# Designs tried in a protein design run: designed miniproteins, single chains. Part 102

Each design is a single chain, and the fold is of that chain. pLDDT is the mean over its residues in the fold that is shown.

## One batch from the design tools (miniprotein)

Design m3539
Fold by ESMFold2-Fast:
Structure m3539 (fold): chain A 93 residues (1-93)
Amino acid sequence: MEEIRKLLEEAKKYAEKALETGNEKDLEKAKEKLLKALKIRDEKRAEALEENLKKLDPKQQAELIIAVAEQELLRLEAEEEGRLEELKELAEL
């Protein structure tokens, strides 16, 4: 989970920079980080995202990368918080 979270956070940061500056290298880094994180969880979903990104202009690509990264980060946080609550209940034995 930690490895996936770091990749998603980096993807979001680079995509935000690309959106602000128009820097193609930051956009490429954002795409690479996001696809790597998604491939760890679901290779077919990563492939579908890569195909969708090819159809978009650079600004739209950055916006989509930010949206997907934020959604995945929220899912990871929810999973982590749920597991922490379960561990607290076990510790009260």
Scores: mean pLDDT 76

Design m3540
Fold by ESMFold2-Fast:
Structure m3540 (fold): chain A 94 residues (1-94)
Amino acid sequence: MPEELEVGRARRAAVEDPSAEAWAAYTARLEAHVRLVVERYGPEEALKILDDEAAMLRGLLAQTDDPAARAEIERLLARVEALRAELRERLANR
């Protein structure tokens, strides 16, 4: 999907030249992609994407020493975990 490519590009930009704007763009693109996947394929498929994203973000955090970059990764990881919790609740109610 074009949205999947946009998430990959935003992630690369945030990792290569970390700024609050780049991390905000990555977060927004990921959230938009997840919402689209829920709409087209359902919450189970969206959870797989969030699981993969969480694993990748944990890997980035493990190899990142800069405190500012770590804070941005931790913020996005917290948002990913919140979305995972929301989708799991929706699955439990279906």
Scores: mean pLDDT 80

Design m3541
Fold by ESMFold2-Fast:
Structure m3541 (fold): chain A 82 residues (1-82)
Amino acid sequence: MKEKAQELAEKTKKTLEEEKKLLEELRKKGTKEDEIEIAAAEVAMEGLEKARKYAEEGDLEKALEALREGLKKAKEVYEKLK
């Protein structure tokens, strides 16, 4: 469990940095389609931040649940803005 939680913490941390870069690039483009992607990505990043925190605490189950909830919310945002 410890190695799995640490690996997930490292992966979520790296993904958060990549998503932040992507969001800044999308904001610079300023297209209507990019605004939808930005909104969905921001919600997904909230899930990633919670997952990273739980993974750092060694709680793999809560980390995975946070990822699942973040993905679900991001999907709902994307569907609403279509």
Scores: mean pLDDT 75

Design m3542
Fold by ESMFold2-Fast:
Structure m3542 (fold): chain A 57 residues (1-57)
Amino acid sequence: MKHATIVGGGELGIRAARVAVNAGVDKVTILSRDPEKAQRAAEEARKAGAEADVVVL
């Protein structure tokens, strides 16, 4: 299993999640101070077929 940790949500977090899943990552953990932005990035990873967790800082 490949796992990636992404710091930040929003547009950059969404793009990073998409790139990670395209590189074969099976799970992403999104660290953000903004839970709504983190959730959007997690949702993008899940739609691409990966598992995603959110950790609010």
Scores: mean pLDDT 78

Design m3543
Fold by ESMFold2-Fast:
Structure m3543 (fold): chain A 78 residues (1-78)
Amino acid sequence: LREEALEHLRRALSALDAGNVDEAKEHVQRAIEALKALPLTPEVSEALVHAYRALQALDEGNVEEAKRHVERAIEALE
């Protein structure tokens, strides 16, 4: 589950690097679903906040901000 969320976040980051915003949004949404299934620890809470902010940034067309938030979510889980 934590590994599943982390894998989706890493795939989202790769999709953003490739310019595939729709694929990145799908992976961020899958990461959020996986994180919501975990106990709400400080690390999971921080990762969720950043994952939601990444999704909002993508909806606003701000790819650079979204990439930063995905990276912070990954850092919180590692």
Scores: mean pLDDT 84

Design m3544
Fold by ESMFold2-Fast:
Structure m3544 (fold): chain A 74 residues (1-74)
Amino acid sequence: SMEEERKKRLEKIRQKAVEKYSDLTEEQRNKALESIDKAIEGLKKNREKAPNQKLMDDVIEELKAIKEGIEEAK
C-alpha cells in the first residue's frame, strides 16, 4: 500500500515534468538537467553525513523522477 502510493507519486512527478518541459527548447531542458544533476550529486556527496538520510534519499528519488520526465520530453 505505502510502496504503491510512493510509486504513484513518483510517476505523477515524472508525468508533470514531461508536460512542463515538452513545450520548452532543448537548451532550456539541458540547463534544467544540469541543475538537477548538480543537486543530486550534492545530496549524494553529503548523504552519509546527514542526520536524516532517509529524507535525503526521498528527495533524490523525486529529483530523479523529474530528470526522467525532462529526458522523456526530448
Scores: mean pLDDT 83

Design m3545
Fold by ESMFold2-Fast:
Structure m3545 (fold): chain A 93 residues (1-93)
Amino acid sequence: SKKLEGIKKLQELKDEILKYYNDKSLSNEEIVEKTIKLMEELAKTMPEEVKEILLETIAKVKEAAANGASLEEIMKIVEEGLGKAVDALDKEE
């Protein structure tokens, strides 16, 4: 099922981002940069509707980071975006 594969990739993305958030050797800027890069690479492999959601989430992350948002605020944006992406895949039943 392409839907289940897409959902699994989004969950794996979230798990990888959480590993960066727990890595005390990384700066906040490095965590944000790695998060954006992972989301951009995944967006290239996703259906158009999911790709648009991921790109919008990336734009919100970039804006929040530019405005000095905390890692917690940035993660909330990421989690909300990934949730919307999962919901979009689930509607394609």
Scores: mean pLDDT 84

Design m3546
Fold by ESMFold2-Fast:
Structure m3546 (fold): chain A 89 residues (1-89)
Amino acid sequence: SVDDFVAAYNAKMQEIADLVAQLKAAKSLAELEAKYAATLAAVDELEAFLKAARKELNLPFSDADIDAGVARLREQIQKVYDEKKAELS
């Protein structure tokens, strides 16, 4: 259902937000790399979820719109990673 989709989407976005907070809180380069990998994996799961839901629910967004949104999210995460890596170096 659309309600189930919205609940799952919000949960996935919260998971990514929590992982980004952990990325910002990293105390070593090893911890930073592990949290960065986990954050990117969560974004990959979100992308797959959105593309599947779009097909099943006939949502008014294209796969290209999803690709663009996910690319922007990955760029934001990359910036956080780069800033934190510079801090820990």
Scores: mean pLDDT 90

Design m3547
Fold by ESMFold2-Fast:
Structure m3547 (fold): chain A 89 residues (1-89)
Amino acid sequence: MVRVGPATVSLEGGKTVATATITVDQSQWVLVTWLDESGNVLLSAEVYIAGAQERTLTFTAPQLQRGVTVVVKSLESGDESTSSAVLTP
Protein backbone atom coordinates (compact mmCIF):
# COMPACT_ATOMS: atom_id res chain seq x y z
CA MET A 1 0.00 0.00 0.00
CA VAL A 2 1.16 3.53 -0.81
CA ARG A 3 -0.47 6.84 0.11
CA VAL A 4 0.51 10.43 -0.62
CA GLY A 5 -0.43 13.18 1.83
CA PRO A 6 -1.43 16.73 0.85
CA ALA A 7 1.06 18.31 -1.56
CA THR A 8 2.25 21.88 -1.04
CA VAL A 9 3.77 24.40 -3.44
CA SER A 10 5.72 27.62 -2.86
CA LEU A 11 7.59 30.14 -5.00
CA GLU A 12 11.34 30.25 -4.25
CA GLY A 13 13.62 32.45 -6.35
CA GLY A 14 11.29 32.40 -9.38
CA LYS A 15 10.94 28.58 -9.28
CA THR A 16 8.14 26.39 -7.96
CA VAL A 17 9.11 24.15 -5.02
CA ALA A 18 6.70 21.29 -4.32
CA THR A 19 6.67 18.89 -1.37
CA ALA A 20 4.69 15.76 -0.61
CA THR A 21 4.86 13.05 2.07
CA ILE A 22 4.56 9.41 1.00
CA THR A 23 3.43 6.71 3.45
CA VAL A 24 4.15 3.01 2.83
CA ASP A 25 3.16 -0.08 4.84
CA GLN A 26 6.27 -2.12 3.88
CA SER A 27 9.59 -1.87 2.02
CA GLN A 28 8.91 -1.26 -1.68
CA TRP A 29 9.85 0.59 -4.86
CA VAL A 30 7.58 3.54 -5.67
CA LEU A 31 7.27 5.44 -8.95
CA VAL A 32 6.92 9.18 -8.25
CA THR A 33 5.66 11.36 -11.10
CA TRP A 34 5.40 15.15 -10.86
CA LEU A 35 2.96 16.77 -13.31
CA ASP A 36 2.17 20.38 -14.21
CA GLU A 37 -1.42 21.64 -14.03
CA SER A 38 -2.06 20.50 -17.62
CA GLY A 39 -0.91 16.94 -16.87
CA ASN A 40 2.51 17.16 -18.56
CA VAL A 41 5.27 15.13 -16.88
CA LEU A 42 7.90 17.35 -15.23
CA LEU A 43 9.85 14.53 -13.51
CA SER A 44 9.42 10.78 -13.00
CA ALA A 45 11.66 8.78 -10.67
CA GLU A 46 11.74 5.42 -8.91
CA VAL A 47 12.34 5.66 -5.16
CA TYR A 48 12.99 2.83 -2.71
CA ILE A 49 11.42 3.25 0.72
CA ALA A 50 12.80 0.87 3.36
CA GLY A 51 10.31 -0.37 5.96
CA ALA A 52 6.91 0.95 7.00
CA GLN A 53 7.42 4.73 7.15
CA GLU A 54 6.69 8.23 5.88
CA ARG A 55 9.12 9.93 3.49
CA THR A 56 8.96 13.58 2.41
CA LEU A 57 9.89 14.36 -1.20
CA THR A 58 10.82 17.80 -2.53
CA PHE A 59 10.79 18.78 -6.21
CA THR A 60 12.04 22.07 -7.68
CA ALA A 61 10.60 22.78 -11.12
CA PRO A 62 12.95 24.42 -13.68
CA GLN A 63 10.23 26.97 -14.54
CA LEU A 64 7.43 28.64 -12.58
CA GLN A 65 4.43 26.31 -12.27
CA ARG A 66 1.01 27.51 -11.12
CA GLY A 67 0.04 24.03 -9.98
CA VAL A 68 1.71 20.66 -9.43
CA THR A 69 0.27 17.14 -9.15
CA VAL A 70 2.22 14.25 -7.65
CA VAL A 71 1.26 10.68 -8.59
CA VAL A 72 2.77 7.90 -6.50
CA LYS A 73 2.49 4.29 -7.64
CA SER A 74 3.65 1.14 -5.86
CA LEU A 75 5.69 -0.97 -8.28
CA GLU A 76 4.90 -4.01 -6.10
CA SER A 77 1.07 -3.80 -5.84
CA GLY A 78 0.21 -1.22 -8.50
CA ASP A 79 -1.58 0.91 -5.85
CA GLU A 80 -1.72 4.58 -6.87
CA SER A 81 -2.22 7.75 -4.85
CA THR A 82 -2.44 11.33 -6.12
CA SER A 83 -2.25 14.80 -4.57
CA SER A 84 -2.34 18.29 -6.13
CA ALA A 85 -1.48 21.80 -4.99
CA VAL A 86 -1.73 25.24 -6.62
CA LEU A 87 -0.08 28.57 -5.95
CA THR A 88 -2.42 31.22 -4.56
CA PRO A 89 -3.67 33.47 -7.43
Scores: mean pLDDT 79

Design m3548
Fold by ESMFold2-Fast:
Structure m3548 (fold): chain A 56 residues (1-56)
Amino acid sequence: SDLQARRGAELKAFYEEVKKEVLKKKPELGPVESQNLLAERLQARVDALLEEERKL
């Protein structure tokens, strides 16, 4: 749906922001650890967006 496209763009912007933050605060982390941290942040954001969708 059109809503999915909008949420996709929102998640992409959030991903870029979190990626920048992880690199800044945890530059010493290896790729697996950085990916796990990104996955945790993205999962929380997806859950929040799904709750928002439920209200629409």
Scores: mean pLDDT 72

Design m3549
Fold by ESMFold2-Fast:
Structure m3549 (fold): chain A 102 residues (1-102)
Amino acid sequence: SLFDLGNQAFFEGKYEEAIELYDKAAEENPEMKPWALFNRGLALFKMGKNEEAMEDLKKAIELSSPEERYLFSTQGAMVANEAGDNKLAGEFVELMIEAYEK
């Protein structure tokens, strides 16, 4: 799948190619959009595009199911903290707690 090709490009350090493949994956299969946006955000973070990365991670969490939300908000909080976005990291921790309680 395009999502799997995006993941392969990501693991090979081809972050720009990974982003393009994730964008195509989300367009062809809207059910993959939360996962595609989340991995796209991770690729942007690896490229040092922290503001764009945080935007994609936030959108991925907003579009996620309750089960996905716990996973995404947990990892998103760690990435936001590493990027120095303490406010967003705190917001993601709150979403993680809410997802666990539900």
Scores: mean pLDDT 84

Design m3550
Fold by ESMFold2-Fast:
Structure m3550 (fold): chain A 85 residues (1-85)
Amino acid sequence: MSMEELLEQQRAQEALGVLDLQDARLREAVERIKEGDVERAQRELDLAYGNAMDALDTLARFPSTRDLALARREELERFYEELKA
């Protein structure tokens, strides 16, 4: 395995970890919005969405995770648009 392949695998693993963390934060932010804490929850939601999108962009660069990244990105964009409506 080349050094480039090892670095790619490491970045993919880190990006997957970021996605899992941001998914949890998005869920908490949605629950806070439902509870009426809209202003704080909206900021957390926007930050979590941005971080998740950045992680998905990283995963989309790698052949092994590209299909996953494209599917998750479309799902996340729809979810975020529905929350803004």
Scores: mean pLDDT 79

Design m3551
Fold by ESMFold2-Fast:
Structure m3551 (fold): chain A 106 residues (1-106)
Amino acid sequence: STELSILSTGASLSSIAYDEDARLAAQTAKQLRSLGHDVSPEQVRKMSEEMSKKYKELSKALDEGDTEKAAKVEEEIGKLYLESGMKSGEKTAQKFFEHAKKLKEL
C-alpha cells in the first residue's frame, strides 16, 4: 500500500541516520555526555549499528508487504529503545509496540 511505502522510506532514513551515528560514535558520545548521558563511544557505536540494522530490516519487510515480519522487527526496535534507558526511549518504544500490534491485524 501507499502507507507501507511511506513507512518503508521513513525506516530507510532512520537506518541511514543511525549508520552515521555509528560512524561518528566518538563525536556522538561526546555530545551525549555534554547533555548528561553516561555513554562511551563503544556503547554508542554498538547501539547505533544495531538500530541501523533493524531499521533496514523494517524497511525491507514493509517494501515487501510482509506485515508479520515488519511487526516483529518493530517489536525488536522497541526493545532497543527501552534498553537505551532514556525517557524518550520509553515513549518511542511504546509507539513501536502499539504499531506492531496494528500491523499484525492487517
Scores: mean pLDDT 82

Design m3552
Fold by ESMFold2-Fast:
Structure m3552 (fold): chain A 85 residues (1-85)
Amino acid sequence: MVSLEMLLLERGVYRTISKNGSPAEQAEAKARIAQIDQQIIDFYNSHNKEQIREYIQEYYGLKLSDKVLDQNIKSLEETVELLKA
């Protein structure tokens, strides 16, 4: 399982390539972004809010407040809605 955080980092790299690379690099980067976007959507759809909360807390190894966890989940929800468009 690739971590959600690594998918988001990788997406950022390909987004930069999609704007600044050669035409061939831009085409490949756009295809990879589409694959990564689907993996992020699939992750969100395969986990409920409590499972995502547990995942974030376990990944960072920190006792995060409910407010911080809720903000991170909301950010992920907003990201998924943008990726579905």
Scores: mean pLDDT 77

Design m3553
Fold by ESMFold2-Fast:
Structure m3553 (fold): chain A 63 residues (1-63)
Amino acid sequence: SDELAKEIAKRTGVSFEAAKAAIDYIEKEGLSIEEATRRLVEEFGVSRVQAANAAYEAKKLLE
């Protein structure tokens, strides 16, 4: 959801678009944190640390 993406962006410092992608990678595509992290780095050019934090927060908030 947009509200969840806003919360992840606020917590991790990634863009809203990157946070929304992290949610979709974890929830809709069933990617692991490591796979979502790799894709976020590739697609959004965020640091590996920011990408990992966004993927982790997405998984935590969806469970």
Scores: mean pLDDT 85

Design m3554
Fold by ESMFold2-Fast:
Structure m3554 (fold): chain A 77 residues (1-77)
Amino acid sequence: SERVSRAVGTVMRSVADGMSSAEAARALAERMGTPLDEEALSRLDPDEVRFSGVLDAAGIPHDPIDLLSKEEIEKIL
Protein backbone atom coordinates (compact mmCIF):
# COMPACT_ATOMS: atom_id res chain seq x y z
CA SER A 1 0.00 0.00 0.00
CA GLU A 2 0.99 3.67 -0.28
CA ARG A 3 1.26 3.82 3.53
CA VAL A 4 3.66 0.85 3.64
CA SER A 5 5.70 2.30 0.74
CA ARG A 6 6.14 5.54 2.72
CA ALA A 7 7.07 3.54 5.83
CA VAL A 8 9.77 1.66 3.86
CA GLY A 9 11.08 4.99 2.53
CA THR A 10 11.29 6.31 6.10
CA VAL A 11 13.27 3.22 7.20
CA MET A 12 15.65 3.54 4.23
CA ARG A 13 16.35 7.18 5.12
CA SER A 14 16.90 6.34 8.81
CA VAL A 15 19.39 3.58 7.93
CA ALA A 16 21.16 5.94 5.49
CA ASP A 17 21.46 8.41 8.41
CA GLY A 18 23.30 5.72 10.42
CA MET A 19 20.44 4.35 12.55
CA SER A 20 20.39 0.70 13.59
CA SER A 21 17.40 -1.47 12.61
CA ALA A 22 16.04 -1.15 16.17
CA GLU A 23 16.44 2.66 16.14
CA ALA A 24 14.75 2.79 12.71
CA ALA A 25 11.84 0.70 14.04
CA ARG A 26 11.40 2.99 17.06
CA ALA A 27 11.55 6.13 14.89
CA LEU A 28 9.01 4.65 12.46
CA ALA A 29 6.61 3.65 15.27
CA GLU A 30 6.82 7.16 16.75
CA ARG A 31 6.18 8.79 13.36
CA MET A 32 3.24 6.49 12.53
CA GLY A 33 1.76 6.48 16.05
CA THR A 34 1.87 2.66 16.24
CA PRO A 35 2.84 0.52 19.28
CA LEU A 36 6.27 -1.12 19.35
CA ASP A 37 6.38 -4.92 19.34
CA GLU A 38 9.13 -5.66 21.90
CA GLU A 39 9.38 -9.33 20.87
CA ALA A 40 9.87 -8.40 17.21
CA LEU A 41 12.42 -5.74 18.26
CA SER A 42 14.44 -8.42 20.12
CA ARG A 43 14.56 -10.55 16.94
CA LEU A 44 16.06 -7.80 14.75
CA ASP A 45 19.59 -8.41 13.46
CA PRO A 46 21.81 -5.42 14.39
CA ASP A 47 24.03 -6.02 11.33
CA GLU A 48 21.24 -6.49 8.74
CA VAL A 49 18.17 -4.37 7.99
CA ARG A 50 15.17 -6.45 6.94
CA PHE A 51 12.20 -4.21 6.10
CA SER A 52 9.55 -6.81 7.04
CA GLY A 53 11.16 -7.24 10.49
CA VAL A 54 11.41 -3.49 11.05
CA LEU A 55 7.75 -2.98 10.03
CA ASP A 56 6.68 -5.82 12.35
CA ALA A 57 8.65 -4.27 15.24
CA ALA A 58 7.14 -0.83 14.50
CA GLY A 59 3.64 -2.33 14.72
CA ILE A 60 2.78 -1.71 11.06
CA PRO A 61 0.65 -4.48 9.49
CA HIS A 62 1.72 -5.46 5.97
CA ASP A 63 1.37 -8.24 3.42
CA PRO A 64 4.32 -9.39 1.27
CA ILE A 65 2.67 -7.67 -1.72
CA ASP A 66 2.79 -4.30 0.14
CA LEU A 67 6.61 -4.36 -0.09
CA LEU A 68 6.55 -4.62 -3.91
CA SER A 69 6.53 -1.63 -6.23
CA LYS A 70 3.27 -0.79 -8.03
CA GLU A 71 4.79 -2.02 -11.33
CA GLU A 72 5.88 -5.32 -9.76
CA ILE A 73 2.40 -5.83 -8.27
CA GLU A 74 0.73 -5.23 -11.67
CA LYS A 75 3.17 -7.70 -13.28
CA ILE A 76 2.40 -10.48 -10.75
CA LEU A 77 -1.36 -9.93 -10.45
Scores: mean pLDDT 67

Design m3555
Fold by ESMFold2-Fast:
Structure m3555 (fold): chain A 89 residues (1-89)
Amino acid sequence: SSLDEQEKQYGDNMIKLMEMYVELMEKKGYKEEDIETLRKAIEIIKKVRDGVEPDEEEKEVLRKAEEIMKEFVEKYPEEVRELLEKLKA
């Protein structure tokens, strides 16, 4: 269905975005614990894309990853903007 195809595409785009965040964070020497949380969130999103419902522990990892990304955007707004422009190309 068109909805299933759209959800899969959204998942793939989110995975790509988060992988680019991890690469940028590593380049900036960002907190290793926060980078590790994003890597775990990427693996959870891959399972969600494949139709697996996240459990409560996985939902907490996703929540923490969202907070980490928000904090990173506040500290590096220009670098995040460049990253987002690359995703549109």
Scores: mean pLDDT 80

Design m3556
Fold by ESMFold2-Fast:
Structure m3556 (fold): chain A 92 residues (1-92)
Amino acid sequence: MKEKEEKALEHLKKAKEEAEKVAELAKEYLETDNEEEREKLWKEMEEHAKKGDEHIKKALSLAKPEDFSEEQKKLVEETLEYIKKAAEYLKK
């Protein structure tokens, strides 16, 4: 039974890593003056953002919100905030 909770936590960790990668690429996107390089960075950001979102969905499918520990709930909130910030970089 705890195995599903452990897998959910693993997916949340992977989602956070993907969100961090999107934020890193977003910074490079804002600093580049080359339009072709911007298009490449945008595509890479979309790919990592999609992977992050899928990991969050898998985590939520494995454990109900009520089954998450206080630390796990905070990790979910931090991961979602990170993804949201990364998405806002793309729109600026």
Scores: mean pLDDT 73

Design m3557
Fold by ESMFold2-Fast:
Structure m3557 (fold): chain A 86 residues (1-86)
Amino acid sequence: GLELLKEQLRKEGLEELIEEAEKLPEEEQKRILLEKLVELGVEQLKEAVETTLLAREYAKKEGLDLEEVANDLEKLLELAEKARAE
């Protein structure tokens, strides 16, 4: 319910947004908090796509096995960070 939605947004550090939304009727709270959770999900997906593309391009440049890299999230993140540092 609404309580679970608030808990998820608190984990993302959005406590101020929750406090502001609590000044509104319950139905408006649910809508605003759900819209923000969807927004964060879309942003996380975009970041995951960008990270994967950066890691893939870096792996190609270095002659690494793309299948091995794709199966290891930590290696994907490491290669994306190396690509960003260049």
Scores: mean pLDDT 73

Design m3558
Fold by ESMFold2-Fast:
Structure m3558 (fold): chain A 78 residues (1-78)
Amino acid sequence: SELLELRDKAWEEMARKIIELTEDDPEAKEAGELMLSEDPAVASAGGLRLMELSDDPRVSAALEEGQKVYREVLEEGL
């Protein structure tokens, strides 16, 4: 499905943005890298780990920027 491919692309771009913004935070970067896993359970665990780390304002900001990228990719592909 073109829509499923677009969602996968949006998720990957979101994860890459989070990794970029958390380069100096090894735990957050590792969680972002888990989001790129082909195993959906591992990818979901990465996302949940980032939510646990979001008490750090830098991680919270990275998540917000990642969510913006996710929306932009979906809007651009539709």
Scores: mean pLDDT 85

Design m3559
Fold by ESMFold2-Fast:
Structure m3559 (fold): chain A 82 residues (1-82)
Amino acid sequence: MDLNKINKILLELSDELLKLSPETIKKLSPLLIELSNAIQEMDKDKINKLIDELKDVIKKNLPEEDVKKLLPILDEIKSVVS
């Protein structure tokens, strides 16, 4: 697993997340914490499951414009992990 690529993508994700409302960030926070822990543990299966769960929460709770920006970044993490 290429941690340097993952860290670069996480910085991009963080930049996009900072553009969201505090209320939205609070809703995503538990899954983001779990994802961060899974990345530190290098648990590929857990990372993939958490990304899929995070994508579902994003699709349900965020406007289409934010969904279109965040989902490709999450898919990029998933592609680097596999």
Scores: mean pLDDT 81

Design m3560
Fold by ESMFold2-Fast:
Structure m3560 (fold): chain A 91 residues (1-91)
Amino acid sequence: GALEEAKALLEDAERALRDAEAAVADPSVTLEEGIGLALRGIGVATGAELLLKKYGDNASEETKKVLEKTIELGNRATELGLEAVRKAAAS
């Protein structure tokens, strides 16, 4: 259901954020790794935004909170992935 889809995206967003944080801290991060991390962030944030729009007022408060958190984490993972891209491109 909606909550299960939202929780799966949240887990993906949390993993993407951890990987992106690690990549920014890695002096050997590659351009491909940075791009992949930014795309993962975009994917989970966009997926959560689409689910929030699809379910709207029909979503439970728990589902809405999970999706909103997923958007926040996905956007942060995207920012860090792009930071890793800039770091790799400068190397």
Scores: mean pLDDT 88

Design m3561
Fold by ESMFold2-Fast:
Structure m3561 (fold): chain A 82 residues (1-82)
Amino acid sequence: MVELKATTSDGRTVTRLFDENTLISLALREIVDELKVTGETLSATINGKPLDPDLKLKELEDGSKIVLKFENGTVTVEVKKA
């Protein structure tokens, strides 16, 4: 299982557990929906590099940081492997 802890720029948080075979793009979509973030995604990075949406959660390193930038804010996601 992989834990994703998401924090918005306005201080709201969501923590979700996913199956390690889940695509990162699907997991992030669920988190963004749960946080009710609106607007288009302007950029997506992992550890400061462009995020590959076809990666599965099992391919991420423990402690990775994902940053999703929207026109009205930012969502930061921390990856924790169990």
Scores: mean pLDDT 83

Design m3562
Fold by ESMFold2-Fast:
Structure m3562 (fold): chain A 81 residues (1-81)
Amino acid sequence: MKELEEKKRKIEEANSLIQEAQDHLDEARKVMEKAREEAKKSTDPEEQQALLDRGTREAVRHLVEAQENIKRAEELIKEAK
């Protein structure tokens, strides 16, 4: 029973990390969509590039957080087997 409960806790923690990763992926998508929409409103290529660069940097931060959460979730799932 204790071994089964430990496996359950690890899977539950992995599921929480996957949910957090999904939230980070959603935020990265929203940041990029906003950057693209702002860039479309500009007629200056330099301003368009600056807006996209800013959005890309912010999106990458969210992607890194998501990647770390996924990696930890994979580790927990392996430990639960």
Scores: mean pLDDT 84

Design m3563
Fold by ESMFold2-Fast:
Structure m3563 (fold): chain A 81 residues (1-81)
Amino acid sequence: MVTLEERTELPRASEKELEEAKKAIEEWSKALMKLKGIDDEAVAKKLAEEIWEALEKLGGPKEFVEELIETTKKGLEALAK
């Protein structure tokens, strides 16, 4: 009766949205590499993998995806030094 059914994980909708975010992350990683003067695909891929792993934890919220990208960007800049 009053069980308050929580939101379903929506695997299909989530999967498509996560894949879209993953592609955006890959493009972002490439742009970041270009900005730093690095054209190493391995570095860009590692960055995308870390972000992708975090996305799975988030469950696909767009707001978190953007924040995660910003945080990752800062971390990468700090790591470069």
Scores: mean pLDDT 59

Design m3564
Fold by ESMFold2-Fast:
Structure m3564 (fold): chain A 80 residues (1-80)
Amino acid sequence: SLAEELRRLAEASPSPYARQTLLEAAKLVAEGRIDEALRLVTEELSRLREMQKKNPDNKEIQAAIEDLERALELIRRAKA
């Protein structure tokens, strides 16, 4: 299930910035709240990209962005 895939992505994530958002997205998806999960991930991605501009060498922020981009792809495919 999409919720299980998002939980596995959260467990594998090295970044505290992504982990909480991935777990919340998994919960929303499990509850059938896919549009809310999509919004949550999209908003957090925007926030992390602004943080990255101020911290371009921060590998944890970069890893978080990559994990949330993957989550966004998974959620969008499930919605289609």
Scores: mean pLDDT 86

Design m3565
Fold by ESMFold2-Fast:
Structure m3565 (fold): chain A 75 residues (1-75)
Amino acid sequence: MIPIPDLEGLSLEEAREAFARFLQEMADHLRKLTPEQREKGRELLLKAAREFQKAESIDEIHEIMKKTAEEFEKL
């Protein structure tokens, strides 16, 4: 299971950095998948990145991470 970082006590900027690291972990997992799963995973990461651009709070960022990880594990 892909670990979701604890964002408690972070600033919004630090939470954005944590999200960037989370995306890198997700991208590393893509290398272990089939070509079909890899393409779908890439689409999920792009969707997460777009939602992240609209996020205004740490709680929203955390929710995006959770949903993305859940969808990614279903590939």
Scores: mean pLDDT 77

Design m3566
Fold by ESMFold2-Fast:
Structure m3566 (fold): chain A 92 residues (1-92)
Amino acid sequence: MEEFLKAQREELLKRAKELLEKGDYDGVINLFEGLISRAEELKDVNPELAEKAIEYAQKAIEAVRNGDTEKALEYFEKAVEYLYQAELEKLK
């Protein structure tokens, strides 16, 4: 189960990098919005971690809109980490 969550985390980061490198900004924003939706489902279980994941994903979307792909990736990496931590806590 932990290995599955790690694989999902790695896949999200890989997809974000590939979309940003291709200039597919609509695709990467859709990916980030998907993370927000997933984190919102965890707010009743892990509100602090879920809210942090949402916050950083929203910052990543804004960075993409401003053309700052480096900050977009940095914010998304933080969002993915908070989502991963929230999902791990749900298993306890």
Scores: mean pLDDT 82

Design m3567
Fold by ESMFold2-Fast:
Structure m3567 (fold): chain A 120 residues (1-120)
Amino acid sequence: SNEEVKELLIQAADTINDGMGEVLEAVENDEPVEKIHQIIDDTLAQFQELIEKALELTENPRVKELLREIAELLEKGAKELKEAAENKDKEKILKLLQELFEKLNELLTQAFELLDEQEE
């Protein structure tokens, strides 16, 4: 149902918010690169599981396309964040986290709006 898809997307948003917060704290505390990479990888894995479940439940091809775009954006963002962490570039990590959060929030909002248009 659309409600179940929305609940999965809320969980996906929470997963991203928690993961970004953990990356910020680890970077601020000068934690090892391996720990930062682990947080990013764990967050990406949890997010992808939720998006795959949402993709299976939705029959709307426009919603499916948007969810795939969200997954691709996060995968690309995770790679860029891992590279910035390897270079110990705190300023770049902060910028990438903010840009990724803003774009993901915009796409998730669009997904919720499309689901609300389905009166079933």
Scores: mean pLDDT 84

Design m3568
Fold by ESMFold2-Fast:
Structure m3568 (fold): chain A 110 residues (1-110)
Amino acid sequence: DPERRKELVELGRRYREVVEALQEELIARAAAGDEFARELSREAREHGDMAGVLTRYIGRRLGWPEEVTERAAKRLRELAERSRTSLEAREEFMKAFLALAEGDLEKMLK
């Protein structure tokens, strides 16, 4: 389906833009002396858990309780792992991440 292919390409492009923007912000904050950002940057390098790292970053910015942030991180890690072998899980992962990131980005744009 050509329309479905275009939808998936656009979803992937939007996901990439948001991930890159968040990664750049995390790196900039770590460089500026934010200890939390430094710890998350270290975890990303040592464990490669980018889904968990970015979810914890967003959760702190949104003021979520730790239990809420960890549930969100666990869900995205599970979707990320499934996305290695499932196109459907990959799409679900990107959509879930964008929904979380949209909440944070809307607050930043106000």
Scores: mean pLDDT 77

Design m3569
Fold by ESMFold2-Fast:
Structure m3569 (fold): chain A 68 residues (1-68)
Amino acid sequence: SEEQLIKDLKSPDEDVRLQAILEIRDKRLRSEEIVEALVELAENDPSLVVRSTARHILLEFGEGGKLK
């Protein structure tokens, strides 16, 4: 579910966060809550891989203007 994916984006496990980003992309989910969660990951996640993956998906969504 979308609610579960939003929770998975906040998981302490890097692999769970990465899988959630990719599932959001595959399902084409672009709610305001998902976009805001992806922006937070792209800007502040401790993992470079998570940050770059979230940034890439936001650019694909046309939401690059929300990035710093």
Scores: mean pLDDT 82

Design m3570
Fold by ESMFold2-Fast:
Structure m3570 (fold): chain A 108 residues (1-108)
Amino acid sequence: SSLEERFYRLADEAERRLDKLMERMLTLEDRIQAGQLSVEEAEAALRELRQEYREVMKLMQEGDKIFSQIENPSPEMKERRRRLAIRFTAVSIRLAGLEFEIELRKRK
């Protein structure tokens, strides 16, 4: 396959998994706020989210390696990569916030 085709396949997979990961994080946050989960259950769910986050990070890193091999990336590819990086950053921030909230609940 061309480098462009490989980039788009990885970007599509990463985007789909980031969307699902964000949905799962928001659902977990809602359940914590509603008092539906013990701290132990929240920590278990957080560990699963961290594992998926690491797998998506590997996809992002592979995509970046492929992108770096393309001599003249199109404006569309540059924009796709930029938006994917912004989305990944948003997920990273949300995950850190969720970790912080669970830690605070442990210490009350």
Scores: mean pLDDT 89

Design m3571
Fold by ESMFold2-Fast:
Structure m3571 (fold): chain A 73 residues (1-73)
Amino acid sequence: SMDSLRDRIRQLLVDAGMPPDQADRLAQQVVDTAQKAKDPLTAGSEVSRLLADAGVPPETAMRVSSLVVDSLS
């Protein structure tokens, strides 16, 4: 479910050192972005850009983006 995806993304962001409140907000933005995307590859690209703009490290951004693409495929 999208709620499970959000919780998993939040945990990855917290594990990467993001404060829980910021991680929760960003995880919600990631899920919203993924839900509005036309296809899984577009979702992955838009999510990667969102995470980069938020200052998420490349390794963590890659893990989150891959999880989103896999969840929508």
Scores: mean pLDDT 85

Design m3572
Fold by ESMFold2-Fast:
Structure m3572 (fold): chain A 85 residues (1-85)
Amino acid sequence: MSLEERLLEVASRYFSPEEVERLRELIERGDYLGFQLLLLEGLDKLSPEQRSQFLRDVADVLRESYPTNGYYQGLASMYLQMSQS
């Protein structure tokens, strides 16, 4: 399963099916900026507890998908720190 598919699976736990489908369409078009902007807009609609859990789930996906990649490990650590704020 690709990183993008795993991230969409995480998103499906927090966002509506319609929002998840829009995120999928943006990935399929290669619109990664649009994907990030829509994800952040969706994040703003979540409770603080849901945002925290979502960021932890994203960090877990990054750590598990690329355990030896310093960039993804750093990104995962950043999201975990954000989840504690």
Scores: mean pLDDT 75

